# Ledger of designs, part 77: designed miniproteins, single chains, continued (2)

Each design is a single chain, and the fold is of that chain. pLDDT is the mean over its residues in the fold that is shown.

## One batch from the design tools (miniprotein)

Design m6672
Fold by ESMFold2-Fast:
Structure m6672 (fold): chain A 92 residues (1-92)
Amino acid sequence: MGERLTESYLRFRAGEETLGDGEADELEERLRELLLEIEEILKEALENKDVEKGIEELKELAKKHGLPPELLEILIDELRKAFELKEEAEAK
């Protein structure tokens, strides 16, 4: 059972919670790095039309950074939706 860093950061950004000095900076930097890695995985999966590989890379990233399973499922669902929309756009 780990600290839900992403959930805490999203609440902080929404103005619902206030983090202490340094704690917000460390959380923001870690989440920024994580978001950049997620963006790269999503872009590569969509470009290569390999959603399965993208899902595997997201799972490995989640293990590396200790992402909650709920967030991982959201990211996988968003990747699948983005792929479906791209295929629909190419089919029209």
Scores: mean pLDDT 67

Design m6673
Fold by ESMFold2-Fast:
Structure m6673 (fold): chain A 68 residues (1-68)
Amino acid sequence: MVEKVGNVEIITTKSEGYAAIGSNNRGIISDDINDVIEAIPGLMSLGPVTVLTREEDMEEVIKKAKEV
């Protein structure tokens, strides 16, 4: 599933853990969703951000992306 919140694109993945990927090949990969969420504001300052999350966590990531 794919959802877009402003300049943040949120994609569900079958991989373990979470990721936030920004412009210029910068990003973070973590097994803790909070590490990924905390990286979003910094990555957004560089351009659009793609977040990879589990389907069950998608609603939480959408809420947090709206808070940035």
Scores: mean pLDDT 76

Design m6674
Fold by ESMFold2-Fast:
Structure m6674 (fold): chain A 99 residues (1-99)
Amino acid sequence: AAAEREREALLEAARKQLEAVRKAIDLIVAGDEEFEKNAGPVAKEYIELYKKGEEALWEALRAELEAAEAEFEAIKDTLTPAELEAAELLLEGLRALLE
């Protein structure tokens, strides 16, 4: 019973974290599309700066995923089955969001 409650809590936490990341990505993507669509010639230099910032953000997120995957590989043998399942769910979801 206690182990089942812990498993459900960990899976729910992982799902909520993925949902938060997905919402952040959706806002960035939507902002970029609307920004480009509505920007006149005068805003072109600002658009270029924004795109450079977006590229840096995506590179940072990919680096964080790579670091998280390396950490997972280092500790996976010490995790409980419930922690392992939650960690795998989170990493798989992050990979899907960043593709």
Scores: mean pLDDT 66

Design m6675
Fold by ESMFold2-Fast:
Structure m6675 (fold): chain A 59 residues (1-59)
Amino acid sequence: DKWEKLLEKLLKEAFKKTKNSEGTFDEVHKKPTSAPVTLKDGKTYSVLSLLEELKKKEE
């Protein structure tokens, strides 16, 4: 539940950054489906690897 909340926040941040960088409405909506999550660093993470990282920190 905590990692799900953090993952959703990361998705929102990637969504906001993609919109500002590319400026395409459709492109932004395409990423949240099944694509990897891109953080502010510009580094791409998969949903599964993000969940594992969050669990690791919570532990």
Scores: mean pLDDT 55

Design m6676
Fold by ESMFold2-Fast:
Structure m6676 (fold): chain A 91 residues (1-91)
Amino acid sequence: MKFKAKLIDVNTGEEIASGEAETLDEFYDLIRKLIEKGKELEKFKLEIESEGDVATIVGITLETIVLAEEAGYKVVKSEIKDNKIVIELEK
């Protein structure tokens, strides 16, 4: 299974960082790294792509939210379309 994630500054529209992972553990490490890179931003989006089933997509969405909240961010908006997840976060 492949996962892709991007960190985007909502205010500027700039892609700050991106990465890929092949396992769920590697994916959560990637998400932690992207959130850490986003710490200087007031608002950012995490755009995630996964070829997993609906349960996998829901699971990674919820865990991403937990990781972001542990870092001091709040979920402003979340959207899931097909295999793409967009989570908008702010401090």
Scores: mean pLDDT 82

Design m6677
Fold by ESMFold2-Fast:
Structure m6677 (fold): chain A 86 residues (1-86)
Amino acid sequence: MEVKFEVEELPETGGIHTVKVTIKSTEVIDAGLAQLYKDGKLAATASVSKRGKEITVTLSVEGPIDRVVAQAVSNGEVLSERQTFE
C-alpha cells in the first residue's frame, strides 16, 4: 500500500490560517487525521472517518502554523505519517 499526503495552505482570512490535507492511497483507508502545531504546541486536530482511496481534512487556527502532521488509518492502525514545517 502506498499513501501520498498533499498539504496546502489556503489564503489567510482575518488572521485565520487554514490548511487542507489530502490523503491519497492505492488501497482503501478508513480515516484521515491531521494535526496543526503552533509555537511548538498542538493547536488543532481533526479527523475524517471515510472509507475510500482519497480523504480530505481541513483545519484552521489563528496565527501562523509552524508544523503539520498527517496520518492515514486502516483497521485501527496508523499506516503512514507525514510531517511538514514552514
Scores: mean pLDDT 77

Design m6678
Fold by ESMFold2-Fast:
Structure m6678 (fold): chain A 64 residues (1-64)
Amino acid sequence: SMMEKAEELKRETIERMKTASEEQQKQLLRELANKLLDLGFPVDEVGRIVGEVAEEVRRAREAA
């Protein structure tokens, strides 16, 4: 389903961002947003998902 594909993209993006530079993190978030839009998610939902991913990565890096 589209939701399963979105969850896979989120997990992949989070894993890649944990070891990425700040510039690479911004690029990965943009790539995630574009992939979610391509899957047919509305802009508001894409923004929410991207924000959740960024916040999860921020907390994970602060906890490390």
Scores: mean pLDDT 84

Design m6679
Fold by ESMFold2-Fast:
Structure m6679 (fold): chain A 59 residues (1-59)
Amino acid sequence: KIDQLQEQLLRYGKLGDDYRYKRYYEDVSKEEEEALTQKVKDYTAQGNALLEQIQQLRA
């Protein structure tokens, strides 16, 4: 159960990193940069929610 949540956390972390990398190193429009920033924020929130669940299961 915890292993499955950790795998999902790693997946969201990688997706967030991919969007951060694109925003930082790719030549994107202002509108696209805003969309990428929102995606990073969304995946960060998902990861934080999963971390909370993992902590509760480990307690």
Scores: mean pLDDT 74

Design m6680
Fold by ESMFold2-Fast:
Structure m6680 (fold): chain A 100 residues (1-100)
Amino acid sequence: TQEQELLQGILERLEDLLAMLESLPENPTERQRERAVADLEILIDLIREVLKHTKNERVRELLEEVIRLLEEAKELVRAGDLEGAIALVREAIARLRELI
C-alpha cells in the first residue's frame, strides 16, 4: 500500500541515520556533532512534512513519537551522548517496524 511504501521510506532514512551516527568516533569533535545534529534536523523536517499529509491517525501518532525520539536524540548528540542518541534512533526504527 502507499502507506507501507511511505513507512518503508522513513525506515530506510532512519537506518541511514543510524549508520552515520555509528560511524562517528566515541568522542566526536564539535563539527562532527553539529553535522549529526543537522542530519537529524533534516530527517525530522522530512517526517514533519509527511505528517502534514497523513490522514491515518495511528500512523500520525507513530510519526509524532518518532519525531519526539529524534528530537531527544538530537539533544543527546549535542551533549556528547552518542550511545544514548543511537539507542533512541534504534527505538524509533523498532517502533516503525511494528507497523510494517
Scores: mean pLDDT 85

Design m6681
Fold by ESMFold2-Fast:
Structure m6681 (fold): chain A 84 residues (1-84)
Amino acid sequence: SQIQQLLAQGQQLQSQAVSYYSAAQILKVGGDTQRKLGEKKGLSQKDIEKLYQSLEDSYEQAKKLSDQYAQQSADLYAQAQQLL
């Protein structure tokens, strides 16, 4: 049925959202650890940002994808509910 197809698609997108959320949390902890290590070594804030920018960018991208897939999943579940 159309309802079953919408629920299946919603579940797939929910799984993607959870995966990207987990990736974002790992990247955040990694980035925070690298910043603290740089500070302990006496690097300037500009040097720390230059060295660790890619981890921050990766974190923001993963977070954005998690939020996007979560919203798309919610929209599909809402569509399924309207057909009940």
Scores: mean pLDDT 86

Design m6682
Fold by ESMFold2-Fast:
Structure m6682 (fold): chain A 96 residues (1-96)
Amino acid sequence: MRVKNLPVVTFDTTTQAQKDAWQHFKKTGYYALDDDMIDKIKKALNKDYLIPGDTITMEADGEKYIVSIMPSSDVPKSKLPPDWTGKYALKKLYKI
């Protein structure tokens, strides 16, 4: 199935913490979401909740990726930051 017209969510890479999160995503294929990023994704999807398995276009540092929303329970612990207690992560599917 062709994925058409996914919403684009821009992720900032201006702070050291944001740069570290972006490098972690490029290295591991997982992006740990904080509450601010969850709210940004909800607004982009025009939804009050996140559905596991929904896909979005993630844009950061001039690069675009198709990513899937995953509950934290479905992400391998070795792929998450050790002190992260969030509820959702993004899984890298492919680069566009």
Scores: mean pLDDT 77

Design m6683
Fold by ESMFold2-Fast:
Structure m6683 (fold): chain A 77 residues (1-77)
Amino acid sequence: LLEKLKQYMLENPQEVTDLLLALRESKGSVSETAKILGVSKSTVSKKIKELMKVLGLKSKKELVDFINNLGLIDLVL
């Protein structure tokens, strides 16, 4: 999971980092994440779905749990 995330971040580092931070702060709320990023809920849902596919995760809860369990320093290594 972490290695797949690192590879995905190399393609879109700022966009992915902003999404991960917003999801962690909002605890996975689409509405809160949309407010933090200044985009529509539809855009957030699409980005979450794409990130989940990249990581092979089945639910938004699994994604939030994964983000909460890794330190941001793990993403820059």
Scores: mean pLDDT 72

Design m6684
Fold by ESMFold2-Fast:
Structure m6684 (fold): chain A 70 residues (1-70)
Amino acid sequence: KPVVVIDFDAQKAADKALELTGSAVVLDHETALRRLPELIAAGKNVAVQARSEEEARKIEELAREAGAEV
């Protein structure tokens, strides 16, 4: 099951995703909104930097809808 890690610090998100999964694509919030469903469908793990709690919630919802673990 693909994993999505969300953090307010991009490097912290990337480091956590790598520790949990061994490989992850690192995205900013805007890129995640466009590409997250395709990456999850392809079985990719993703680390996302969010700038606010609202952005984090939107990404979490999108990730869950696409079938990822958050």
Scores: mean pLDDT 81

Design m6685
Fold by ESMFold2-Fast:
Structure m6685 (fold): chain A 97 residues (1-97)
Amino acid sequence: MERIADLVVETLRRLHPDSGGRFSEEQLIAAARELLSRSPPEDQILLQGLFTALLTAVERSPSGVLDEEGVRAAVRAYLSRLSEEDRRRLEELVESL
């Protein structure tokens, strides 16, 4: 789980280098759109679920942004609801993006 959470943080930092490790709803939506456009249709549901979890965490954040630990916490919460196969597919997908 920790490896996937770290990969998601690194992917978001790569897409939004000027964020300073803090991601807004707008930045997460932009990242979701780009990553979904590059993903196979069979993996889009897993990515949509991941970004729904991240956007829900932003909405519940008093600051309206997620820091890197906030992203990791939201990713871990999402992964805890997935099967082992879906977790592996998501890890491979995030590593490829």
Scores: mean pLDDT 81

Design m6686
Fold by ESMFold2-Fast:
Structure m6686 (fold): chain A 98 residues (1-98)
Amino acid sequence: MKVKLDIEVKAPKTPQGKAAVEAIREVADEYNSTGKYDISIKVTETDSNDVDIEIKHDGKLLVQGGITLFPDDTEKEAYEKAKEVVRPLLDQAEKIIE
């Protein structure tokens, strides 16, 4: 039986925000590739410098987190921050739905 999780991301439409979203997509694809997970992603634009991450199961919020993007951050730094944050959130969400 697959673990179904829905990731909702709010991110600025900046190169840094796009890099963060790409990192989140990559981690979701990695988890899905194991055959244990069925992860979907929804991205919404925001005017803030923050990336908000919510992980839901069947419309229920399980966990939330975020990343603060600074003006001097590179796309690579934004990517690495997002990857480091989203992985633990997915692991925590799985434990909550069990």
Scores: mean pLDDT 84

Design m6687
Fold by ESMFold2-Fast:
Structure m6687 (fold): chain A 94 residues (1-94)
Amino acid sequence: SEEQIERFRKQAESLTTAEEAALFAGLASGEARELAKQSDPETAARLLEIADRLREIRDQILAETDPARIREYVEETIRLYEEVARIVEESKKK
């Protein structure tokens, strides 16, 4: 998932519109939700909390007109995506 995180960060660098940034956050939310379905209940609960936060960020991006604020939301999306990867790795180590 290190390579996947690096690809996600590189994709974030190419985002030019609020709609693209919102889609980016939405895709991250969807991935967290799918990983939750494959996880134990404790891990799933943590992943679903992050998925819900990513969905909130998507909606906030769509309502935002300040490019600097949109960039902050994209950076938060990346941090939450890294947290999803960390939670999944921790669950595999048991």
Scores: mean pLDDT 83

Design m6688
Fold by ESMFold2-Fast:
Structure m6688 (fold): chain A 89 residues (1-89)
Amino acid sequence: MEKHEVLEIYDENLNKVATIEINFKNGKLSFKITRYDVSEEEQELLDEIEEELKELEKNQADEKTYNIKLKEINEKLASKGYYMKKVEK
């Protein structure tokens, strides 16, 4: 089974700061982060998110564990004035 999710992160002014691609293939989680032209503060925030996603990939987290962590990441982003959007296709 293959599942692909695309998450876009925006700042408080709705400028796109990152795109995160999440893939579940044969029960394995992998991800890719694309960073745009962002500030040093935004780079630090994205580094924290990347480390959390690396931990999920290393531990081969299931979809349930991933969804819990995604909610935590979204809450962290929202607390700092950022917005995460899931792209449907």
Scores: mean pLDDT 80

Design m6689
Fold by ESMFold2-Fast:
Order: sequence, then structure tokens, then C-alpha cells
Structure m6689 (fold): chain A 86 residues (1-86)
Amino acid sequence: SSLPKLTPELAKAIAEAVRKGLSPEEITRMLREKGLIPEDVRVVAASVIENKETGEKFLLVVLEDAEGNVAIFDVTSLAPEEVEKI
């Protein structure tokens, strides 16, 4: 599988792109340009989940490779400060 491991650099780049309102297709292009994901990997979805009582935000991102393998990342685990700014 060409799916990457979640790193702090990848997590921060995803959170910043979501904060800027980029689509999954735009996030995919940006991450490829930065060399953070392979050309055969794409962002399928990015979802911000908010706890309405506490205001805590979580960012879940779904990546897919050309073979149909899927990885789901909790971006908040490595970029909590960037996710909070969304």
C-alpha cells in the first residue's frame, strides 16, 4: 500500500488546508505538491466534528490509494492547535 503514515507535518498541512476551506481535490493537489503524499493517494473526505458542550474540535481525514485501500487519520492527534483554529 502506498498510503502514508500520519506525521506532524502531514497533519498540520491538512489542518491548514481545511481551515482555508480547500476541497478534498484541492487538499490532494497541495499535499502532492509538498511531497507529503504519493501521486496515487488522494483525500476522499475531511470532516470537522465539534463537541457542542465543550467547543472541542476533531478533524478526521480519509485517504485512498489507487488500489482502493483506505486510511482514516485523526489529524487532531498530531496537530491539535491547528485543528482548534478551524
Scores: mean pLDDT 87

Design m6690
Fold by ESMFold2-Fast:
Structure m6690 (fold): chain A 99 residues (1-99)
Amino acid sequence: SAEEAARHAAEAAVEYAKQAWGSDNAIHAVEQGARDGMKHGGPARATSAAVNAAGIAMYDSGGPEQARKAARLAMEKAGEVTGPEGLRYARSAADGIAA
């Protein structure tokens, strides 16, 4: 269910970014939230980083390819902070975005 939750969250972030995000404030707040979650949370918090990256990518470029690139960056960040379990959730989210 954690991997399924990550996929759903990533898909929701992609759609949200297409429709809602137009300000640096919104992007900055989401990124800071994801970083704080990664610092103080378990593997599930890596999902926040993937969701955040997907949202930014879809807003900036409007394409699945850019969402994949952002998700890969989130995976790298998650791996550095949360370790292998965090990276697993981020990969699941990235796969969901790419599909």
Scores: mean pLDDT 49

Design m6691
Fold by ESMFold2-Fast:
Order: structure tokens, then sequence, then C-alpha cells
Structure m6691 (fold): chain A 61 residues (1-61)
């Protein structure tokens, strides 16, 4: 679930739409239970934000 959510965040980020709501809705559409999808989307956003933060630092420093 979290890995799926992270993959969706990466794809949506390229379009400028990387929100937990959109990721949750996509996970539910893929067959995940809403409760699991919501938890996975929140956790994946934390991981995704940290990865993007590290990527920015790597490009600058």
Amino acid sequence: AVEEALEIFEKLYEKGIGTTKVVTDELVRRGYPREEAEKAAVEAQKIFDERKRQETLRRIS
C-alpha cells in the first residue's frame, strides 16, 4: 500500500498534483480499502517529501 502510494505520488508530482486526497482516491480506485489507502497516502507523502527535500539539497550542494 505505501509503495503503491509512493509510486502514485511520483507520477502525479510530474503533473503538479501531488496531494494525499488524490493519492487516496487513486488507491481506493485500485481496490485498496479506504482506511488503508488514507494511512498509506499520509505515510507515502512523508517519504516523498523527504526524498524531494534530499534531491533538492543534492542538486544545490
Scores: mean pLDDT 74

Design m6692
Fold by ESMFold2-Fast:
Structure m6692 (fold): chain A 92 residues (1-92)
Amino acid sequence: SMEEQKRLAEEARRWLEERGLDEREVEGIVGLYGRRLVEEGREEELRETLEGKSAEEILEIALAELAKDPALLEELVAETRARLAEARAAAA
């Protein structure tokens, strides 16, 4: 249901915030998830899911799906942290 999707998305967002990730970093994780789906050959599925959706709706759908896959969510957080550390090292 739409209510269940919203609840799952809010759970994923809280989980990420509790781990020190801000709104921009959460958006970055959703972007990495989209990239992972394309790399797995799920580009057409992604296109159909996102068709006619606002940025806010896309974020909600992605976070709700990630809430169902905690292992993938943890993997994407680790990748985000590694990228941030690399960016900080390059800026120093």
Scores: mean pLDDT 82

Design m6693
Fold by ESMFold2-Fast:
Structure m6693 (fold): chain A 81 residues (1-81)
Amino acid sequence: EKALKHIEEAIKALEAGDYETAIRHLQRAGLEVEKMDLKYKEEILKLIDEAVRAVSEGNVDEAIRYAKKAYELLKKDLEEK
């Protein structure tokens, strides 16, 4: 669950206004997802990339939304296996 933990920490960092920490956790989540055998891998990676982009553009609400979507999709994939 390294990838899930990184997305969760990224969401917490976004909510706390720590955008550098959030981006680092999102990037780490992406690296972990790339190593995994997942049905929704490409969609999860796109959502992580969109979250990073939104943070960089100052769209914090959008970034949190994308990060939460990535978390839920990754969790679903892991539960369905």
Scores: mean pLDDT 87

Design m6694
Fold by ESMFold2-Fast:
Structure m6694 (fold): chain A 90 residues (1-90)
Amino acid sequence: SKEKIEELEKGLKELLELVSENFSEEEVKWVEDGAKTILKFAKEGKTEEALEFAEGLGEDLLKRAKEKAPEKVKEVEELMKKILEILKEL
């Protein structure tokens, strides 16, 4: 639904803001490109592809957060969980 796509866009924006404040420019671009891919799949009705991509991105981002911003790991995990829950409801 349009409402769920708007929730997804908001969740991805919150994730990008967190990453922009705590990670390198290269990692910010990686997450930005990933967010665009997730949103594109979701808008095309490719929910399973969006979910699979988001799960992979989230796992890699959590590994990087544990190394570079351990104090933000919980916040990254909660935002990724929220994004995955929205995708499952599409």
Scores: mean pLDDT 86

Design m6695
Fold by ESMFold2-Fast:
Structure m6695 (fold): chain A 80 residues (1-80)
Amino acid sequence: SLDQAIDELYRLVREHPEDEEALREAVKRLFQAAGIEVKPEDEATLDELVRRLRATAPGMSREEFRGYVRELLESLKKSR
């Protein structure tokens, strides 16, 4: 589910922020759970999102992070 994907990403960014590969895979799962198709050209967008989430997630509660990620996904859907 989307909430499970968000919670897993929140856990990974806090426990293993250095694991770029795991974070990229978690973001891909998040996109899939949100109904967003991941294309090869989206690799740069995924890298940018990983960097942004690593910077912002430590300052957020789980609830705040869920809200932030949901808004981010809605913004991405509107740009497509």
Scores: mean pLDDT 80

Design m6696
Fold by ESMFold2-Fast:
Structure m6696 (fold): chain A 94 residues (1-94)
Amino acid sequence: GPSEEAKKILAAIEEAGKALEAGKYEEAKEILREALKEFGAEHLIDVVRSMSREERRALGPEITKKAEEGDAEALLLYMAMTIVMLDEAEKAKA
């Protein structure tokens, strides 16, 4: 089964997903950011922001597949990518 770390990360992703379904985009980002901070991985947000759009599009499917396999590092990167995607969607509406 998944590690204890992966289980905690998956729980945070599920909680954020419920917030997104409710249209609570800021709450969803906060849940993901706090989870990244707990695992010392908040720096991944800056790493993802430094990537080109092409690099993020190429990496997305690979990270999603590894995250579905319970890879804790892939789950953390998936959370960081989700935060960046939500930030960009908000800026596009402004």
Scores: mean pLDDT 82

Design m6697
Fold by ESMFold2-Fast:
Structure m6697 (fold): chain A 93 residues (1-93)
Amino acid sequence: YVEVELNIVKSLTKEEKVVFAAIILRDLDDPSVKLTPEDKLIVAEIFLLLYKEGVLTEEQKKRFIEWVKEALKDPSLTPEQRKRLEEILKELE
């Protein structure tokens, strides 16, 4: 799943990636949207890709870092999922 989502994102233009990042952040701000631990990992991997490609604004980078920190508070994360989110957070610092 993660690989399919990442390949789709990689195929987007720079302009489309900027729009996509804004849409995801909007969805994450919606309290009706409930993400599974697996969904949280997919979102984190997508944002790490966008961060490394330099398409995120400074505000979007800060929001993403805050979101990853909140995601790490989820007690239903497996040890492997938690480790990966911690690695992503470290790469963003």
Scores: mean pLDDT 77

Design m6698
Fold by ESMFold2-Fast:
Structure m6698 (fold): chain A 64 residues (1-64)
Amino acid sequence: SQEEIDKILEETREQLRQARTRKELVAILGKTLHHLRDTLNDEDLSAAIARLQGLVQEVLREQR
């Protein structure tokens, strides 16, 4: 379960680094949230969303 979550976030990080437009970024985030929702219970999902938000901010800063 944890390994699956880490894999989802790792793949998302790669996709976000390749995103060139806001539209692509939003689409990637939407797909990731859907995947996390299908995989996790409500409590784990909340924590995973917080991790995803931090990841998005980190990647966007690194692209400058």
Scores: mean pLDDT 78

Design m6699
Fold by ESMFold2-Fast:
Structure m6699 (fold): chain A 70 residues (1-70)
Amino acid sequence: ALDEAVAGLRAIAAQSSPEAAAYLERAIAALRAGDLDAAAEYLARAMSLLDPATAEAAGELFARAAAAVA
């Protein structure tokens, strides 16, 4: 569900750099607003700042959240 995917993204944000966390929180806000284009842009910026394994996990959680909103 959306809430579970968002909780996962927030867990990643809490353990990330402040810059990556800020982009993840902006992606979550855009998801909740239904702005999937903005959400994807903020996620891409966050993923560029994360290690590959964490970026992959964030991408999977975002895909689940986006599917629940779309």
Scores: mean pLDDT 83

Design m6700
Fold by ESMFold2-Fast:
Structure m6700 (fold): chain A 78 residues (1-78)
Amino acid sequence: MTSILISILEDIELTVHGVNRKLSEQLQIFFGNIENLENATPEDVAENIYGVGRVKAEKILDDIKYRLQLLNNQQEKL
């Protein structure tokens, strides 16, 4: 099943060092949707996702928020 969360996580796998499919799947399973992940703290990610420390969690959340802003801006420009 394709969702906006999966699409964003697939993009992050290409742009954020150390993010792989297994980590993306863990993020999807734990947070369930993009809204929960967007509102997460770096600590929430680091403590609940295997193989992710605070610094990596912060980078992941920053990239997710950036991509969400791009998607919102595309809808507003059209």
Scores: mean pLDDT 72

Design m6701
Fold by ESMFold2-Fast:
Structure m6701 (fold): chain A 86 residues (1-86)
Amino acid sequence: SSLARVSRARLQARADRIIQSFDNLMAQIDAMDASDQQQMQGMINQAIADYRAARAMFADDPALVAALDRVIAVFQQAQAHIDSRL
């Protein structure tokens, strides 16, 4: 996971941007065809795995852990949304 090599500040900033972009992510998924949605499903599964690994690496930082948990929740909601459409 490349995320484990990112600075805490950069990882926090990336997490905040993902959380802020939730509605835009849902709208993008809604615009996708079935083939693109299946590809996105694979990418979201990988993102969940990567952010879970980052959470474990930064377990000593409760603020960052909270942000990473929110990012994981966003991707899990996106995954459920795609599953409801396939």
Scores: mean pLDDT 82

Design m6702
Fold by ESMFold2-Fast:
Structure m6702 (fold): chain A 110 residues (1-110)
Amino acid sequence: MKKITPEEARAEIDRLFKELEDIYNDESLTPEEKLKRVKELAIEAFKLYERYTGFKLPIDPEKASVEELKKLARLLALEFINSPDGVARRIGELFLSIVDLIDKVEKELA
C-alpha cells in the first residue's frame, strides 16, 4: 500500500468532487446509471480514505450495498468533518456530498 501525501490527497479529492458534479449534471445518464457511477466514485473515495489514513476498512466496499455505503460514508464524515487537518475535513465533505447525491438519485427511482 503506497502512502498518499496530503498534496496528492487534495488533488484526488478535487478530482472526485468534479466527477461527482459531472455525474449530477449529466442529463444523458438514467437514475440507475447515476447510482452505479456514484457507487463507483464512493468506492474510490473509500480507497482514498485508506491510503490517507493507513487504516483498512472492516468491509469490502465493492461488495457493499448502496445503503451500507451511505451509512459508512456518514460515519466517516462525522469522524473527519471536525478534524484540525484540512485534508481530513475535505474528505469528510466529500463523503457528505456522495450521500446527498445518492439520496437525490434514490428519490428519482422511487
Scores: mean pLDDT 81

Design m6703
Fold by ESMFold2-Fast:
Structure m6703 (fold): chain A 100 residues (1-100)
Amino acid sequence: KPKTKLKIKIELLVEASKEKAEKFAELVKKKSSAKTKVEIEELEDGKIKIKIELEYEGEATLEEVAELVKEEFGAIEDAIRETGLKVLESEIEGEVEKLP
């Protein structure tokens, strides 16, 4: 049966306290319906790098995959708004694999 595997990697460079970054990570994990991994790295100049990995595998059309991506991005935007962290840069990579 046809399955789709989706992997999304999001890297955010933010200006925030470590406490706010950790709260953001908790909210993203809470709001996400995908397998979610969040890593936080403290950088120089009061900057923090947040890496989010989202993975989904199941029976889905490309249209359904697009809707799931939209929902997950909405969850991330909600978490940013709730924590008030300032996003300086964002990088997004996505891979979609259609399985037999």
Scores: mean pLDDT 80

Design m6704
Fold by ESMFold2-Fast:
Structure m6704 (fold): chain A 106 residues (1-106)
Amino acid sequence: VVAIKKAYREALLSGKLSPHLRELFTLLGSVFEVVGKPSVSLEEFKALIPKVAAEEGIELTPEKEEELLRLFELADLDGDGSISVPEFLTLFSHVVETGELVKPPL
């Protein structure tokens, strides 16, 4: 997951994402780092979000938690209840291009 952190860190520094979207992708990427697996389940994501938000200094509001669940749904391209590294990168690239949390075309 070190490669994911490097790739999106550079995009975050480029200013292509709003501060709000940067926080959402920072949290998702940090969950992948904590899990240390090539995929993250919805249960692991929900359990780790409060911890990674605290570690990143990001305030976790109910609205942001709902947006993070939406982000997981959009990244889960095959609907199996888990996000893989390629699915995360596909969503990230699409959101960087569009500036919006929308499902990428398959």
Scores: mean pLDDT 72

Design m6705
Fold by ESMFold2-Fast:
Structure m6705 (fold): chain A 79 residues (1-79)
Amino acid sequence: SSVEKAKAIAEELVKKGEEAYKKGDLETAYYYFSLAVRIYEYLGEVDKAVEVGKKFKEVFKKLPNLELPELPKEYRPEL
């Protein structure tokens, strides 16, 4: 289903964000975590959104002036 595909994409984005963060690439980590949080928020996955949101907040604390990108159409499950 499109919902399952969106969840898989969000999980992959979290993994990529964590790898970027470990390498000190904070801007890349910010974008991956922000996209993952938005996907989980869109899906109503509150626990996952909160968990990833903590990682996003940690990165954003170091980069406070970056704007969130809009969630791409490809990551939105169709109704």
Scores: mean pLDDT 76

